# Designed miniproteins, single chains, continued (5): the designs that were tried, part 63

Each design is a single chain, and the fold is of that chain. pLDDT is the mean over its residues in the fold that is shown.

## One batch from the design tools (miniprotein)

Design m18299
Fold by ESMFold2-Fast:
Structure m18299 (fold): chain A 58 residues (1-58)
Amino acid sequence: SRDVLEAEALEALARMLFTLADKYESKGDLETAEELRKKAEELLEEARRLLEEAGIEV
């Protein structure tokens, strides 16, 4: 379904943001790393909600 595809896209983006956050942390930019991780966690929460709703929006 569309919701599953959207959730997969959000999960992929979140993984990219976590990887990017690790790079910023390794460079000493802890503030940017934390902002990126927070955004990634928000995207994962949205993906989870979309997957939970997929069964009711067939």
Scores: mean pLDDT 83

Design m18300
Fold by ESMFold2-Fast:
Structure m18300 (fold): chain A 65 residues (1-65)
Amino acid sequence: MEKEELIKKLEELRKKQMELGKEAVALKRKVDETGDPATLAEYKAKLNQISKIGVEAARLEKEIY
């Protein structure tokens, strides 16, 4: 991949990670208020998505000089 393409993909992943982070914060607030197991499951799913994106972003960073 071209360096410019890698940088663009990294930027897109970082933006997606930020949006998922905002969603996770909102879900955590609902979990703290309600204790609802379904909401807790959604929160954990968002954390898993953020983790996967973080791994991909770290991989791209290692390829950028």
Scores: mean pLDDT 81

Design m18302
Fold by ESMFold2-Fast:
Structure m18302 (fold): chain A 55 residues (1-55)
Amino acid sequence: SLPSEEERRERARRLVEAHERKAEELKEYFEKNNLEVFPLSEEAFRAGLRAAEEA
């Protein structure tokens, strides 16, 4: 059966939260290990999350 609108919204919310959490974890990992992260990489990361949300 197709999920209800409420179930779809809940699933979408969980996916967005998971993607945002992963992005933050990776950013913290690079910072903690003193790896160079250019501003462009952060923007590319956010663009990737947006593309994943639209998929």
Scores: mean pLDDT 63

Design m18303
Fold by ESMFold2-Fast:
Parts: sequence; C-alpha cells; structure tokens
Structure m18303 (fold): chain A 62 residues (1-62)
Amino acid sequence: SLDLALALLRKEAGLDDAVLAELRALVEQGASPEELAAVILRARPDMTPEQARSGARALLEM
C-alpha cells in the first residue's frame, strides 16, 4: 500500500513529513516513477539514483 511504502521511506531513507506528503500528493496526481525518484533525490542527494528509483517503484507498487 502507499501508506506502507511511505512508512518504509521514512524508516529506511529518513525522509521528513513534508517530503512524504509531497510524494503522496504526486502519487495521487499520477506522477511517473521518474518524477517520484527526482523528489527523493532532491531530499536525499546522498542516495544513488538506483535507490531513489527503488523507492519510487515501491510507492507505485510496480
């Protein structure tokens, strides 16, 4: 579920509530995995692009 994916991103990637709310809104608006990965990388520039794409995929349950 989206809630589970957001909870995992909070726990594993340390994303703050504002970023998680932005990701939720983007998923609800039909954002692409690329758009979601870009938001994750902006918030966590220390992540690899592969890690960010993995997080984006989890949000979309693909």
Scores: mean pLDDT 81

Design m18304
Fold by ESMFold2-Fast:
Structure m18304 (fold): chain A 86 residues (1-86)
Amino acid sequence: ASAAEGARTLALVKEWEKKEVLENPEEHIKRDKEMADYFEKLAEEYEKLGDKVKAGIYRGQADSARRNLENAEKMYEEIKKKLEEE
């Protein structure tokens, strides 16, 4: 029950996110890119300080942010195609 309920809630959130991306896809892509760049910078800074644990954490967050960016770019392309098909 809990896993199915969590998946249903996540699907609902995803629908709301799709609506926002549909209304302003460029802004969402820009935000995701800025987030990815921010975490990459933090990972590099902690690596320079010798804090491998924090560097690893922020590198992981940067990877997640890059995946979010890729997904946002794919969603933007899908939206563009839908608008052209109308």
Scores: mean pLDDT 72

Design m18305
Fold by ESMFold2-Fast:
Structure m18305 (fold): chain A 64 residues (1-64)
Amino acid sequence: EKEKIIEEIKKLLLEAGFPEEMVNGIAKLLRDGPSEKELEDIIKLFEEAGLPEVAELVRKIKEL
């Protein structure tokens, strides 16, 4: 389940024009089991960047 959500996040970020290297870095961070605070910071970052769909996917990872 978590890996499927990470793959959706990668797809959305690539479609939004993020560099592949940055997208892979974010995916690795999410796979490595970030802290609740790190997840909250990532959610805020994507909300502020105008990517609410990505922020919601990160929230789903937090709920797992």
Scores: mean pLDDT 80

Design m18307
Fold by ESMFold2-Fast:
Structure m18307 (fold): chain A 89 residues (1-89)
Amino acid sequence: SKEEIKKLVDELRKLVDEHAQYLSPETLARVRELLDRIKKSIDEGNYEEAKKIVDELLELVSQHAGELPADVRRRVLRILVKIKELISK
C-alpha cells in the first residue's frame, strides 16, 4: 500500500540519519534527496518513477557498501528491496 511504502521510506531515512557519520556530506545529501523523491513519486501515484529512483538508490548504496557497517548495510538493503517489491505489485 501507499501508506506502507511511505512508512518504509521514513524508516530508511531514520536509519540513514542515525548512521550519517559513515557517509560523506555529498553522499548523505544525495541519499536524502532520493528518499524525498521516492516519497513524492508515491504521493503522486507515479510508481514507475519511484521504482527508477529506488534502483538509483540501490546502486548508490552498493557503491558505498564499504563505508557502512555490515549490519547497517544489510538493514538498508532489506528496506530498499521491500520498497521495490511493494512498488512492483
Scores: mean pLDDT 86

Design m18308
Fold by ESMFold2-Fast:
Structure m18308 (fold): chain A 72 residues (1-72)
Amino acid sequence: MEAQLEKVREAALAGDLEAAEEEARRLVEELREAALAELLAEGLSEEEAEAALEEARERLLEMARKLAEAAK
């Protein structure tokens, strides 16, 4: 996971917003089922777990956009 997050940061810092967003989306989609299972194991409801994953996805995309904007 850390190495995949680093690829998102590298793309964002290079100013390639599309690549950064694509890497962030790919990471979240690939890990979605595993992340849902972990959140449910922590005692969250399915709705809470899905909401947390959607919020995490939005945060990753927002951070990638901010990094790409700062790199310009």
Scores: mean pLDDT 70

Design m18309
Fold by ESMFold2-Fast:
Structure m18309 (fold): chain A 65 residues (1-65)
Amino acid sequence: DVTRETAAAIRAIGVAIEFGGVSVRIEDGEFVLRGPEEKRAVLERAAEAIREELRRLGLEGVRIE
């Protein structure tokens, strides 16, 4: 469902902006978060927030690099 995927992408980007200092990309249908090791806790919190939003939409696919 393109509409749900688009909504999820917008929300994920919003979460990334809110947490600051992390980058979010969409690769092969997954949300990929990147940042320095010192921001690992921030990355994990952002990933959890994105997973929660995706779960509400019946979607999956978040990882940290």
Scores: mean pLDDT 68

Design m18310
Fold by ESMFold2-Fast:
Structure m18310 (fold): chain A 70 residues (1-70)
Amino acid sequence: MLYSKEQIEKALVQLYLEGKISAEQATKAGRLINSKEEEYFSEEEIREILKKAGFSDEQIEALLEILRKM
């Protein structure tokens, strides 16, 4: 399954509002995603981007769970 930049942004905002990620993590992840030419991302691509943004494995799984429910 592929997820759009808009879906990933919504998941980042939700996770931030739930207190599960910092504003710095959300901003860094958003910048990395917006730097890509692709409009859609696989779960594997999202994992690699979030790792570069300093997300823990638990934070990555929490974001992917939100995306899977969209």
Scores: mean pLDDT 87

Design m18312
Fold by ESMFold2-Fast:
Structure m18312 (fold): chain A 77 residues (1-77)
Amino acid sequence: MTREALIEAARQAIRFLEEGDLDLAYAVAKRAAEVAERDPSVPQEVVEQLRKAAEAAKKGDAEKAKEHLEKAIETLR
């Protein structure tokens, strides 16, 4: 997955959080973290932010999940 694809995945997860769909937000963030972990060109900070976003979404914390996704997007810019 390219950096642009990770940014799009993070934005999609934010849209699901805004719609109240925590399960879909979790699934998208988790998949993005797995793909980011396999790409050595992606900063480890981005991988950690995507993992934290997935964990927050799974725990029902939409605010923290969104913060972590926004931080990942900012780092990928």
Scores: mean pLDDT 85

Design m18313
Fold by ESMFold2-Fast:
Structure m18313 (fold): chain A 94 residues (1-94)
Amino acid sequence: MKVAVVTAVVEADSPEAGRLAAQRIEEAMRQTPGVLDVRTRLQEVEGGYRVIVVGVFDSLEAAEEAAKRIEQAMREVPGVTRVEVSVGLVDAPA
């Protein structure tokens, strides 16, 4: 069986913006029907924060919907300086 993976990488100019971005990405992924797992990592970088959120979905359609919701949500978060969202297919364990 194939699953779809969404990787969102966001850079923020402050810890507060980074945490808000992470929260909004997690909410967007968890509100998408077909979500299987969501994992978040925050990294302190020079001059700000990097947020990495990886979501696993049961279909490519669900992953693409989540990606669109994430891009929309990131436009509404002050202090977000960069947004990259990627979607890929991987084989799931049986």
Scores: mean pLDDT 82

Design m18314
Fold by ESMFold2-Fast:
Structure m18314 (fold): chain A 111 residues (1-111)
Amino acid sequence: AESTALAVRGQAGQPLTITVPEMSVSELVAIVAGAAMARAAGAEVTLTTPEIRITEVTATDPAELFVGGVISREQLEAIIAEAAAALREHGELDIDAIEARIAEAIAREKA
């Protein structure tokens, strides 16, 4: 897998190298989950997602993208897997569908 990462290294007199980062599906799901959790807690949140082209699925441990215990790790893993499968099969990521799946997971944890 070819990944692009943001790495900034510099010292006085050393060259600076900047590589543009790629956003993984798990990172996007974590951001959407965070916004959904804030709304579920009674906060009014507007999520402005940058127009990012997600070209590759990076397997990130969902425990590293902890969502405050409002949804289970198994639910988060399922949402990430569903998003990754959709990207692989259709070449696009439906953020609205991901938000809906996260809202359902939060509702199940509360019920």
Scores: mean pLDDT 52

Design m18315
Fold by ESMFold2-Fast:
Structure m18315 (fold): chain A 60 residues (1-60)
Amino acid sequence: SGKVAVAVRDFVGAGPRQLTLRKGERVRILRELSDGVALVQSLETGRVGLVPKEVLEVIS
């Protein structure tokens, strides 16, 4: 099972592959990519997309 993380700040996705997150939003990390990017699923909305790993804090 994937790790759970929390967005430490708001992140606005600039393109169709990127996921917009609100500070405090919980995500499941589906895949960690090179270049400091993760593919995640929001546990609140169910949406999937790419986010910078720097906006995430792993909690479980």
Scores: mean pLDDT 83

Design m18316
Fold by ESMFold2-Fast:
Structure m18316 (fold): chain A 64 residues (1-64)
Amino acid sequence: MNDAERSGAAARAAAEAGDATAAGVASWQFKLSGGNPELGRRGVEAAQAGDAEAAAELAVKSAS
């Protein structure tokens, strides 16, 4: 699934830029499709847009 690979790559790029929490949680939530997929997806979208800080916040909310 190319969308999942692309979103995961963007989240990992955010982690390498300094937002490991955002990348890990957002990517993991998206892959599960059973946790909180909306927050996970939003986190990945923020990472894809280059907003690593927003991605981190969404990932933390998703995990909470």
Scores: mean pLDDT 55

Design m18317
Fold by ESMFold2-Fast:
Structure m18317 (fold): chain A 60 residues (1-60)
Amino acid sequence: MTDEQFEEIKKEVEEKFPDAELIKRGDTIIVKSENPETVMKAVDWIRKTYGLNAIGELKT
């Protein structure tokens, strides 16, 4: 995906999940949050909505 596509996705996801931080690694989106529920929900939403590979990381 392009950096421009990632920025649009990031904006939408962070509006829906304000405690989530998104990072692009190649064609994969990394979702970080201190809240494990937010990580799970954001990852699932990205995978289902955009059909993109997404993984979650808990902020420790």
Scores: mean pLDDT 81

Design m18318
Fold by ESMFold2-Fast:
Structure m18318 (fold): chain A 55 residues (1-55)
Amino acid sequence: MSREELLARMRELADKAGLSEEQKEAVLAFLEGLFDENPAVAEAWVDWWERELEE
């Protein structure tokens, strides 16, 4: 998954989670940094959020 796709997916999950705009900005910045260090870990982290929010 590209960085842009992963960030878009996380933004959608953050919206579903009811995060504030400030919280969304912080989470997206964190994810971008995580992707720069290890894309596989970044993808796994977003997958974990998706699983927790799938109900």
Scores: mean pLDDT 79

Design m18319
Fold by ESMFold2-Fast:
Structure m18319 (fold): chain A 65 residues (1-65)
Amino acid sequence: GPMELQEKAAREGREAADKAAAAGNEEAMTSADLYGAQAALHALEGNVEKAEEYRKKAIEAGEKG
């Protein structure tokens, strides 16, 4: 459900941000946090498609750090 998607988005966004921070990439960390927050918001609003889109963006931002 939306809460499970929100929890997953928040967790994966946080993990991506932590990885970017460990790499010393503050910009990537900020982007990962922002996308993770957007994913959680869209999940709460019931917009599953946008929640998944932003979850993927959060992961990608962290991986690029």
Scores: mean pLDDT 70

Design m18320
Fold by ESMFold2-Fast:
Structure m18320 (fold): chain A 60 residues (1-60)
Amino acid sequence: GELEEAAEELEERAREYEKEARELLEKAKTKEEKLEAELLLGMAALLRGMAAFLRKKAAE
């Protein structure tokens, strides 16, 4: 349904941010670059939390 599809899109976006963060961390030489990667991981965690909420609602 729509909620599962929305959750899947959020999970895909989270995977993209996690991949970008990993690539950035591999290249990171400055404190600012490391902070950017941490921010991307934080955004991914938020999106995964929203996806989990939508999946829970879909199961009701």
Scores: mean pLDDT 87

Design m18321
Fold by ESMFold2-Fast:
Structure m18321 (fold): chain A 63 residues (1-63)
Amino acid sequence: SGLEEEVERLRAEEGEEEIERALEAALDPSASVARVVGLALRLVALGLTEEALEILKLAEENE
């Protein structure tokens, strides 16, 4: 197995952690808009653009 497979696996694990972090912020009524947006931008940087959009929609609905 090549390094590419290991990198993809690590990115997937990192993505799951960042999604959980962003979800917690989106569902927390005390979290700032800047924090939620910042976490969503991290998801976009990881290639998780659809997840980032869903997080932003969830945060908007819970304001």
Scores: mean pLDDT 76

Design m18322
Fold by ESMFold2-Fast:
Structure m18322 (fold): chain A 79 residues (1-79)
Amino acid sequence: LTPEERERLDLEVEIALAIIMVTIAKSVPVTPEARKLIDEAEKYVDKALEYLKQGDFEKAREYIRKAIELIRKAMEIDA
């Protein structure tokens, strides 16, 4: 794998994991506050996927990091 191919694969894996995490989070009972954060994370996952398809790995990485941060905050509220 070239460095570019590896970066793309790593981003695809991170996005796939974030999609799974959002899907699981939406399937469990959570507070309205945590649910709002999960919904925002889903929007950022969608943005990351759009940028990945465009080949904009920098923006895809930025948005996926934002999504993961929101999921983490949601989990802290319900911990």
Scores: mean pLDDT 80

Design m18323
Fold by ESMFold2-Fast:
Order: structure tokens, then sequence, then C-alpha cells
Structure m18323 (fold): chain A 73 residues (1-73)
């Protein structure tokens, strides 16, 4: 379900954030890329406008972190 995909992505983002805090940038990158793949698999047309905006913001924030991580590696 969409809810299960959102939960999976949030758990992956949490693991990525923890790795980032520990300066484990390669591990952080792996978690953020996995989270992004899950988020981008969600059919946004099945969500409310507010939910779509929230998911899109999380996707854009994750992409920015991924680019930052790539610059650190």
Amino acid sequence: SIEEKLQEALELLGKGQEAYKEKKYEEALEYYEKALKVLESIDLSKLSKDEQEAVQKVIEDAKKVIEELKKKL
C-alpha cells in the first residue's frame, strides 16, 4: 500500500540521517537513495493535494541531501 511505502521510506530516511550524524557518508547515501526510490514509486495521483505536496517536499529534500553526500565522497 501507499502507507506501507511511506513508512518504509521514513524508516530509511531515519537510518540515513543517523549515518550522516556519524559521518558514515557512504552508508547515509545508500539509505537516502533507497528511500528516494521508494518515494518515487508512489503514485501521487492517488493522494490528496496536501499529501502530494508533503511527499514532493520529502523527495526534493532527499535529493538535496544525496547531492551533498556525493560532494563529500
Scores: mean pLDDT 87

Design m18324
Fold by ESMFold2-Fast:
Structure m18324 (fold): chain A 71 residues (1-71)
Amino acid sequence: MRYTLFFDKPIDVAAIEAWLREQGFTDAKVTKLSDTEVEVELPGKRLSPQLIIDLGKVSGAKLLGVSAAPL
C-alpha cells in the first residue's frame, strides 16, 4: 500500500520512519513530498486506522487527511 499523509504543520520525517520500523514495517519507504506532506510505501502491508492515528501523534503535527492507493 502507498499512503499520502497530510499535516497542518511541518513534520519530522525521521521520527515517522523510526516509528514505522518499531511497528515492524522494516521495508517501509518514507518520502518527503513537502514540509506538510509525506508518502509511505508499505510493500504487502497496510496501516490500521489506529496506526494512522498513532502516526499522526508521532509526527508532532495534526493529521488532516490520508490518501491510500494500491502499489
Scores: mean pLDDT 78

Design m18325
Fold by ESMFold2-Fast:
Structure m18325 (fold): chain A 76 residues (1-76)
Amino acid sequence: SLSELPKEVQLEIIRKALEEALREGAISEEEAAKLLEVAKLLLDGKYEEALRLVAEHAGLELTPELLEAFLEAVEE
């Protein structure tokens, strides 16, 4: 799985996927940059900071329930 790879390799795979999505017009340049920053925070174990960026971009308030759901999804 992706999580079994070195963090540098995981980031490269994510970057490549974002570049393809950007090329196909599925996401904007600003969305690609924000998603890459979220990926970096996740790979560094900064889950709360990653969730705050996602919430800010989506205009969502960070609730305890949303934080718990997010951490449950990313921690194994």
Scores: mean pLDDT 68

Design m18326
Fold by ESMFold2-Fast:
Structure m18326 (fold): chain A 56 residues (1-56)
Amino acid sequence: SAAASAAAEKAGKGAQQIGELTGDERVKEAGRKAQELGRQGDAEGAYAALKEAGAI
């Protein structure tokens, strides 16, 4: 859904910011990827990327 994709994009942005603050490149990259997938409407892929990196 559009709401799920928007939420995934926001979660990705949060993960990118956390990765930047903590120096965790894996979390930062997962956040970037989740934002891109969320913009494409792939909420499941976005959350999967965040979970695989341990960001959620």
Scores: mean pLDDT 81

Design m18327
Fold by ESMFold2-Fast:
Structure m18327 (fold): chain A 58 residues (1-58)
Amino acid sequence: KPVLSEEQKKELEELLREITELGVEEIEAAVRKDHERLEELRERIEELEKRMAEILAK
């Protein structure tokens, strides 16, 4: 029995892609010293990482 379904694997791939894209934006915001934007981006990344952890915990 596979640990993850095909649907869950696709969701994980999409989450990883989104986290990567947000990570690039975080670097750009850090270079600009945009602390407000950095906080927003980090909160969004944390939400996605939490979702990933929930899928992996099954």
Scores: mean pLDDT 79

Design m18328
Fold by ESMFold2-Fast:
Structure m18328 (fold): chain A 96 residues (1-96)
Amino acid sequence: NADIDRGIADILLAIGNVLEKQGKYDEAIKFYEKAIELAEKSGDKETVARAYVNLARAYLKKGDYEKAISYARKALEIDPDNEEARQVLKEAEEKL
């Protein structure tokens, strides 16, 4: 059920965000990846883009700049106007 999958994806993003605020980046990443899986299954491109932004930010905070750039670009392919994705991309590129 696409509506249930969307709802669960939003909950997974929220859990990941709480973990990320606690500095638990590897745990947050796992929840963001699960959110992407459910959002893709439901065809929810908006939630996929949000999850890619969250992955980009988490990888940036971990110092994995190559992955931060990769996920920021993926988010921008879906949502070219996403300011957070552009900021993560810029910050990660400046750190390389």
Scores: mean pLDDT 89

Design m18329
Fold by ESMFold2-Fast:
Structure m18329 (fold): chain A 59 residues (1-59)
Amino acid sequence: GRLYRATKDIPKFGPNTLELKKGDLVEELEPPKGGFVRARLLATGEEGWVPVSHLEEVP
């Protein structure tokens, strides 16, 4: 899927959400919905929802 990079640290704020550090790469698993994207953290394989506003698309 599409790749995104975290533009800032994102703490875990609920169940089914990802904790990310600035610069972490995530792969889109489902299209964005309601300002969030279902993604997989490439470094760990952990899956969860991430705010799209804190991600930048990697070409």
Scores: mean pLDDT 83

Design m18330
Fold by ESMFold2-Fast:
Structure m18330 (fold): chain A 92 residues (1-92)
Amino acid sequence: MTVEEAFAADAPETLAEIRRLVEELKKSKNDKEQEKLFDRILWLALVALGSEEYREEVLKLMVEAYTIASKSKNKDIAEWAKKMAERYKKEL
């Protein structure tokens, strides 16, 4: 079974988890907690991008997560995240 096949079976639950993590990321004020949430969002989203049916929704969630990360106190992370948000927004 590929990761794409596994995701297809649980796609609604995986999307719900990504959305929940993005909402937690918005509410978090702790930099380390935000980093951990962001890493988990990206990992799940990259796996989910293998599904054409959910690609647009996943891309929208990735843009939102990168937009939040662009507000990081770490300037290098913020600048990188801003570029990634712009890149994924163009794929929509």
Scores: mean pLDDT 74

Design m18331
Fold by ESMFold2-Fast:
Structure m18331 (fold): chain A 94 residues (1-94)
Amino acid sequence: SEHIAAGIAALKAGDYEAAIAHFEKALAEDPNNAVAQALLARALALAGELEKAQEYLDKAHENLDAADLSFEEEAEVSVYLLAAAVALVVAKRE
Protein backbone atom coordinates (compact mmCIF):
# COMPACT_ATOMS: atom_id res chain seq x y z
CA SER A 1 0.00 0.00 0.00
CA GLU A 2 1.24 3.51 -0.88
CA HIS A 3 -0.09 4.80 2.46
CA ILE A 4 1.77 2.12 4.45
CA ALA A 5 5.01 2.85 2.55
CA ALA A 6 4.62 6.62 3.12
CA GLY A 7 3.80 6.02 6.81
CA ILE A 8 6.91 3.85 7.31
CA ALA A 9 9.05 6.57 5.67
CA ALA A 10 7.54 9.21 8.02
CA LEU A 11 8.10 6.90 11.03
CA LYS A 12 11.79 6.45 10.08
CA ALA A 13 12.12 10.25 9.76
CA GLY A 14 10.65 10.70 13.29
CA ASP A 15 7.54 12.46 11.93
CA TYR A 16 5.02 10.57 14.05
CA GLU A 17 2.09 12.89 13.19
CA ALA A 18 2.61 12.27 9.44
CA ALA A 19 3.05 8.52 10.09
CA ILE A 20 -0.26 8.42 12.04
CA ALA A 21 -2.08 10.24 9.19
CA HIS A 22 -0.72 7.83 6.54
CA PHE A 23 -1.62 4.69 8.56
CA GLU A 24 -5.12 6.10 9.27
CA LYS A 25 -5.59 6.50 5.49
CA ALA A 26 -4.49 2.86 4.99
CA LEU A 27 -7.10 1.77 7.57
CA ALA A 28 -9.78 3.91 5.88
CA GLU A 29 -9.22 1.73 2.76
CA ASP A 30 -8.94 -1.58 4.71
CA PRO A 31 -10.15 -1.31 8.35
CA ASN A 32 -8.98 -4.86 9.24
CA ASN A 33 -5.43 -4.54 7.89
CA ALA A 34 -3.38 -5.95 10.80
CA VAL A 35 -0.10 -4.51 9.40
CA ALA A 36 -1.58 -0.98 9.26
CA GLN A 37 -3.10 -1.40 12.77
CA ALA A 38 0.26 -2.54 14.23
CA LEU A 39 2.16 0.29 12.51
CA LEU A 40 -0.45 2.85 13.69
CA ALA A 41 -0.10 1.49 17.26
CA ARG A 42 3.69 1.98 17.05
CA ALA A 43 3.36 5.54 15.68
CA LEU A 44 0.78 6.40 18.40
CA ALA A 45 3.05 4.98 21.15
CA LEU A 46 6.02 7.01 19.85
CA ALA A 47 3.76 10.12 19.79
CA GLY A 48 2.78 9.47 23.46
CA GLU A 49 -0.85 8.48 22.65
CA LEU A 50 -0.67 5.40 24.87
CA GLU A 51 -4.40 4.56 25.20
CA LYS A 52 -4.95 4.70 21.41
CA ALA A 53 -1.71 2.74 20.84
CA GLN A 54 -2.98 -0.07 23.11
CA GLU A 55 -6.38 -0.05 21.34
CA TYR A 56 -4.82 -0.51 17.88
CA LEU A 57 -2.30 -3.10 19.16
CA ASP A 58 -5.25 -5.12 20.52
CA LYS A 59 -7.13 -4.75 17.20
CA ALA A 60 -4.06 -5.89 15.23
CA HIS A 61 -3.69 -8.97 17.46
CA GLU A 62 -7.40 -9.86 17.03
CA ASN A 63 -7.19 -9.45 13.24
CA LEU A 64 -4.01 -11.56 13.07
CA ASP A 65 -5.81 -14.35 15.01
CA ALA A 66 -8.88 -14.13 12.70
CA ALA A 67 -6.97 -13.93 9.39
CA ASP A 68 -6.13 -16.87 7.13
CA LEU A 69 -2.57 -15.69 6.47
CA SER A 70 0.42 -17.33 4.77
CA PHE A 71 3.56 -17.97 6.86
CA GLU A 72 5.26 -14.94 5.27
CA GLU A 73 2.25 -12.62 5.93
CA GLU A 74 1.97 -13.82 9.56
CA ALA A 75 5.73 -13.26 10.08
CA GLU A 76 5.47 -9.69 8.70
CA VAL A 77 2.52 -8.80 10.97
CA SER A 78 4.28 -10.41 13.98
CA VAL A 79 7.39 -8.23 13.43
CA TYR A 80 5.24 -5.06 13.36
CA LEU A 81 3.27 -6.21 16.44
CA LEU A 82 6.50 -6.76 18.40
CA ALA A 83 7.82 -3.31 17.36
CA ALA A 84 4.52 -1.68 18.46
CA ALA A 85 4.55 -3.54 21.82
CA VAL A 86 8.18 -2.49 22.49
CA ALA A 87 7.40 1.16 21.60
CA LEU A 88 4.39 1.14 23.98
CA VAL A 89 6.43 -0.38 26.86
CA VAL A 90 9.23 2.20 26.33
CA ALA A 91 6.70 5.08 26.14
CA LYS A 92 5.05 3.98 29.43
CA ARG A 93 8.46 4.13 31.18
CA GLU A 94 9.19 7.72 29.99
Scores: mean pLDDT 79

Design m18332
Fold by ESMFold2-Fast:
Structure m18332 (fold): chain A 56 residues (1-56)
Amino acid sequence: STVVRVAAHDLGKSPEEVRRLLERYLAGEISVAELARRLGISPAQARSLAEAYAAD
């Protein structure tokens, strides 16, 4: 996923970590606030990233 690769690079995280967190959020296992906190971004940015990932 291009979205995961770009986000991982920008956030200083592994692509596997970013993908795992996005998949857990989309599965309803974690909140948008938890996703945002773990990625180090705002809840609005986390939601936008998850939407971009779901569309990719």
Scores: mean pLDDT 86

Design m18333
Fold by ESMFold2-Fast:
Structure m18333 (fold): chain A 65 residues (1-65)
Amino acid sequence: EEAVITNLEIKELSDNKVEITFEAEKTGKVNKTILVEAGGKQYLVKLELEAEKGKKYTVTVELTE
């Protein structure tokens, strides 16, 4: 089953690195593509993980071409 995500926050750590934080409202598989802007460029980041309801997740993503 698909997870439901809430409280999505994106923090720019550098021109090529972002921190994505979110909370799961429903247990299941996360399969979301998020548009992220860093260093004046736009990137599509794919989030794929198993999430548990009521848990907070933090993912650090290195943005490469």
Scores: mean pLDDT 78

Design m18334
Fold by ESMFold2-Fast:
Structure m18334 (fold): chain A 84 residues (1-84)
Amino acid sequence: NPEEILREMLLRMARGYQRQGLDDIAEALRRLAENRTAEEAVAVAEAALKQKYPNAKLLIELLIGELEELGLDTSRLEELLKKL
């Protein structure tokens, strides 16, 4: 099930970020894993930018790809990406 695979991948990513002390990114990823909406994906991107995560651009690009596969709106993530 692709949706279950995505959920598990997001939770695995959240555990990785939490181990690095990036707790806001980890929390936002857990929320996205449980409720896959454009709003929750934007919250992940905003957490990464607020924590000044060096790979925020790559994370936002990955989120855009996942939202496109789900047929969700990527416009706000694309706007955030252009500001990087």
Scores: mean pLDDT 85

Design m18335
Fold by ESMFold2-Fast:
Structure m18335 (fold): chain A 67 residues (1-67)
Amino acid sequence: FARFDTDGDGVLDGEEIDALFEEYYRLRPEARGVVSREEFKKGLMTFDTDGDGVLDEAEFARVRLLP
């Protein structure tokens, strides 16, 4: 989490979520034709319980990046 929370504000917003997506593709190149950027972001946003468009640390702790 802290690696992507560059401002240390305790939340991940759209730019930091984009960085997560790029890291996911770096680790899982085979997923490029299977998991779209929109699909990845939609999956993350299901843990946004407040609907405010950001993920806090507790919400992120419940997220799993696809292996």
Scores: mean pLDDT 62

Design m18336
Fold by ESMFold2-Fast:
Structure m18336 (fold): chain A 81 residues (1-81)
Amino acid sequence: GDKEAEEYEKQGEEAEKKGDYVEAAKHFYAAGLAYERSGNYDKAAEMFDKAAEMAEKAGFLTSAEQLRRLSEQAREKAEAQ
């Protein structure tokens, strides 16, 4: 449910504040998946974009590109609702 997604989002934000971009990317990715399971595709897209930004800051450019594609797919699902 959205509560699980919100908990992952908060963990991502705390990791980002500490400069732990790898952990932040993992938590935002988990939040995105949880929002997708709840049908909240707009929030899922937002979380995948944040995960991509954190991956870029950590130097994982290929992972960031894959995360941005997941964000685009989630936005397409949101538009289909």
Scores: mean pLDDT 88

Design m18337
Fold by ESMFold2-Fast:
Structure m18337 (fold): chain A 51 residues (1-51)
Amino acid sequence: SMQEEQLQNLISAVKANPKLTEDQVRAAGLSLGMSDETIEKVLEFLRELRK
């Protein structure tokens, strides 16, 4: 539940600012206490959004 909430919040942030770098997304995820698996899902979404 909390992991899904964090995932949704970070995805929303990426949609609002598509110029966010993968390093910035990773740093934000780590600061929120997100797992590496959850951060990777957001990074995959960012990569799809930028293609």
Scores: mean pLDDT 76

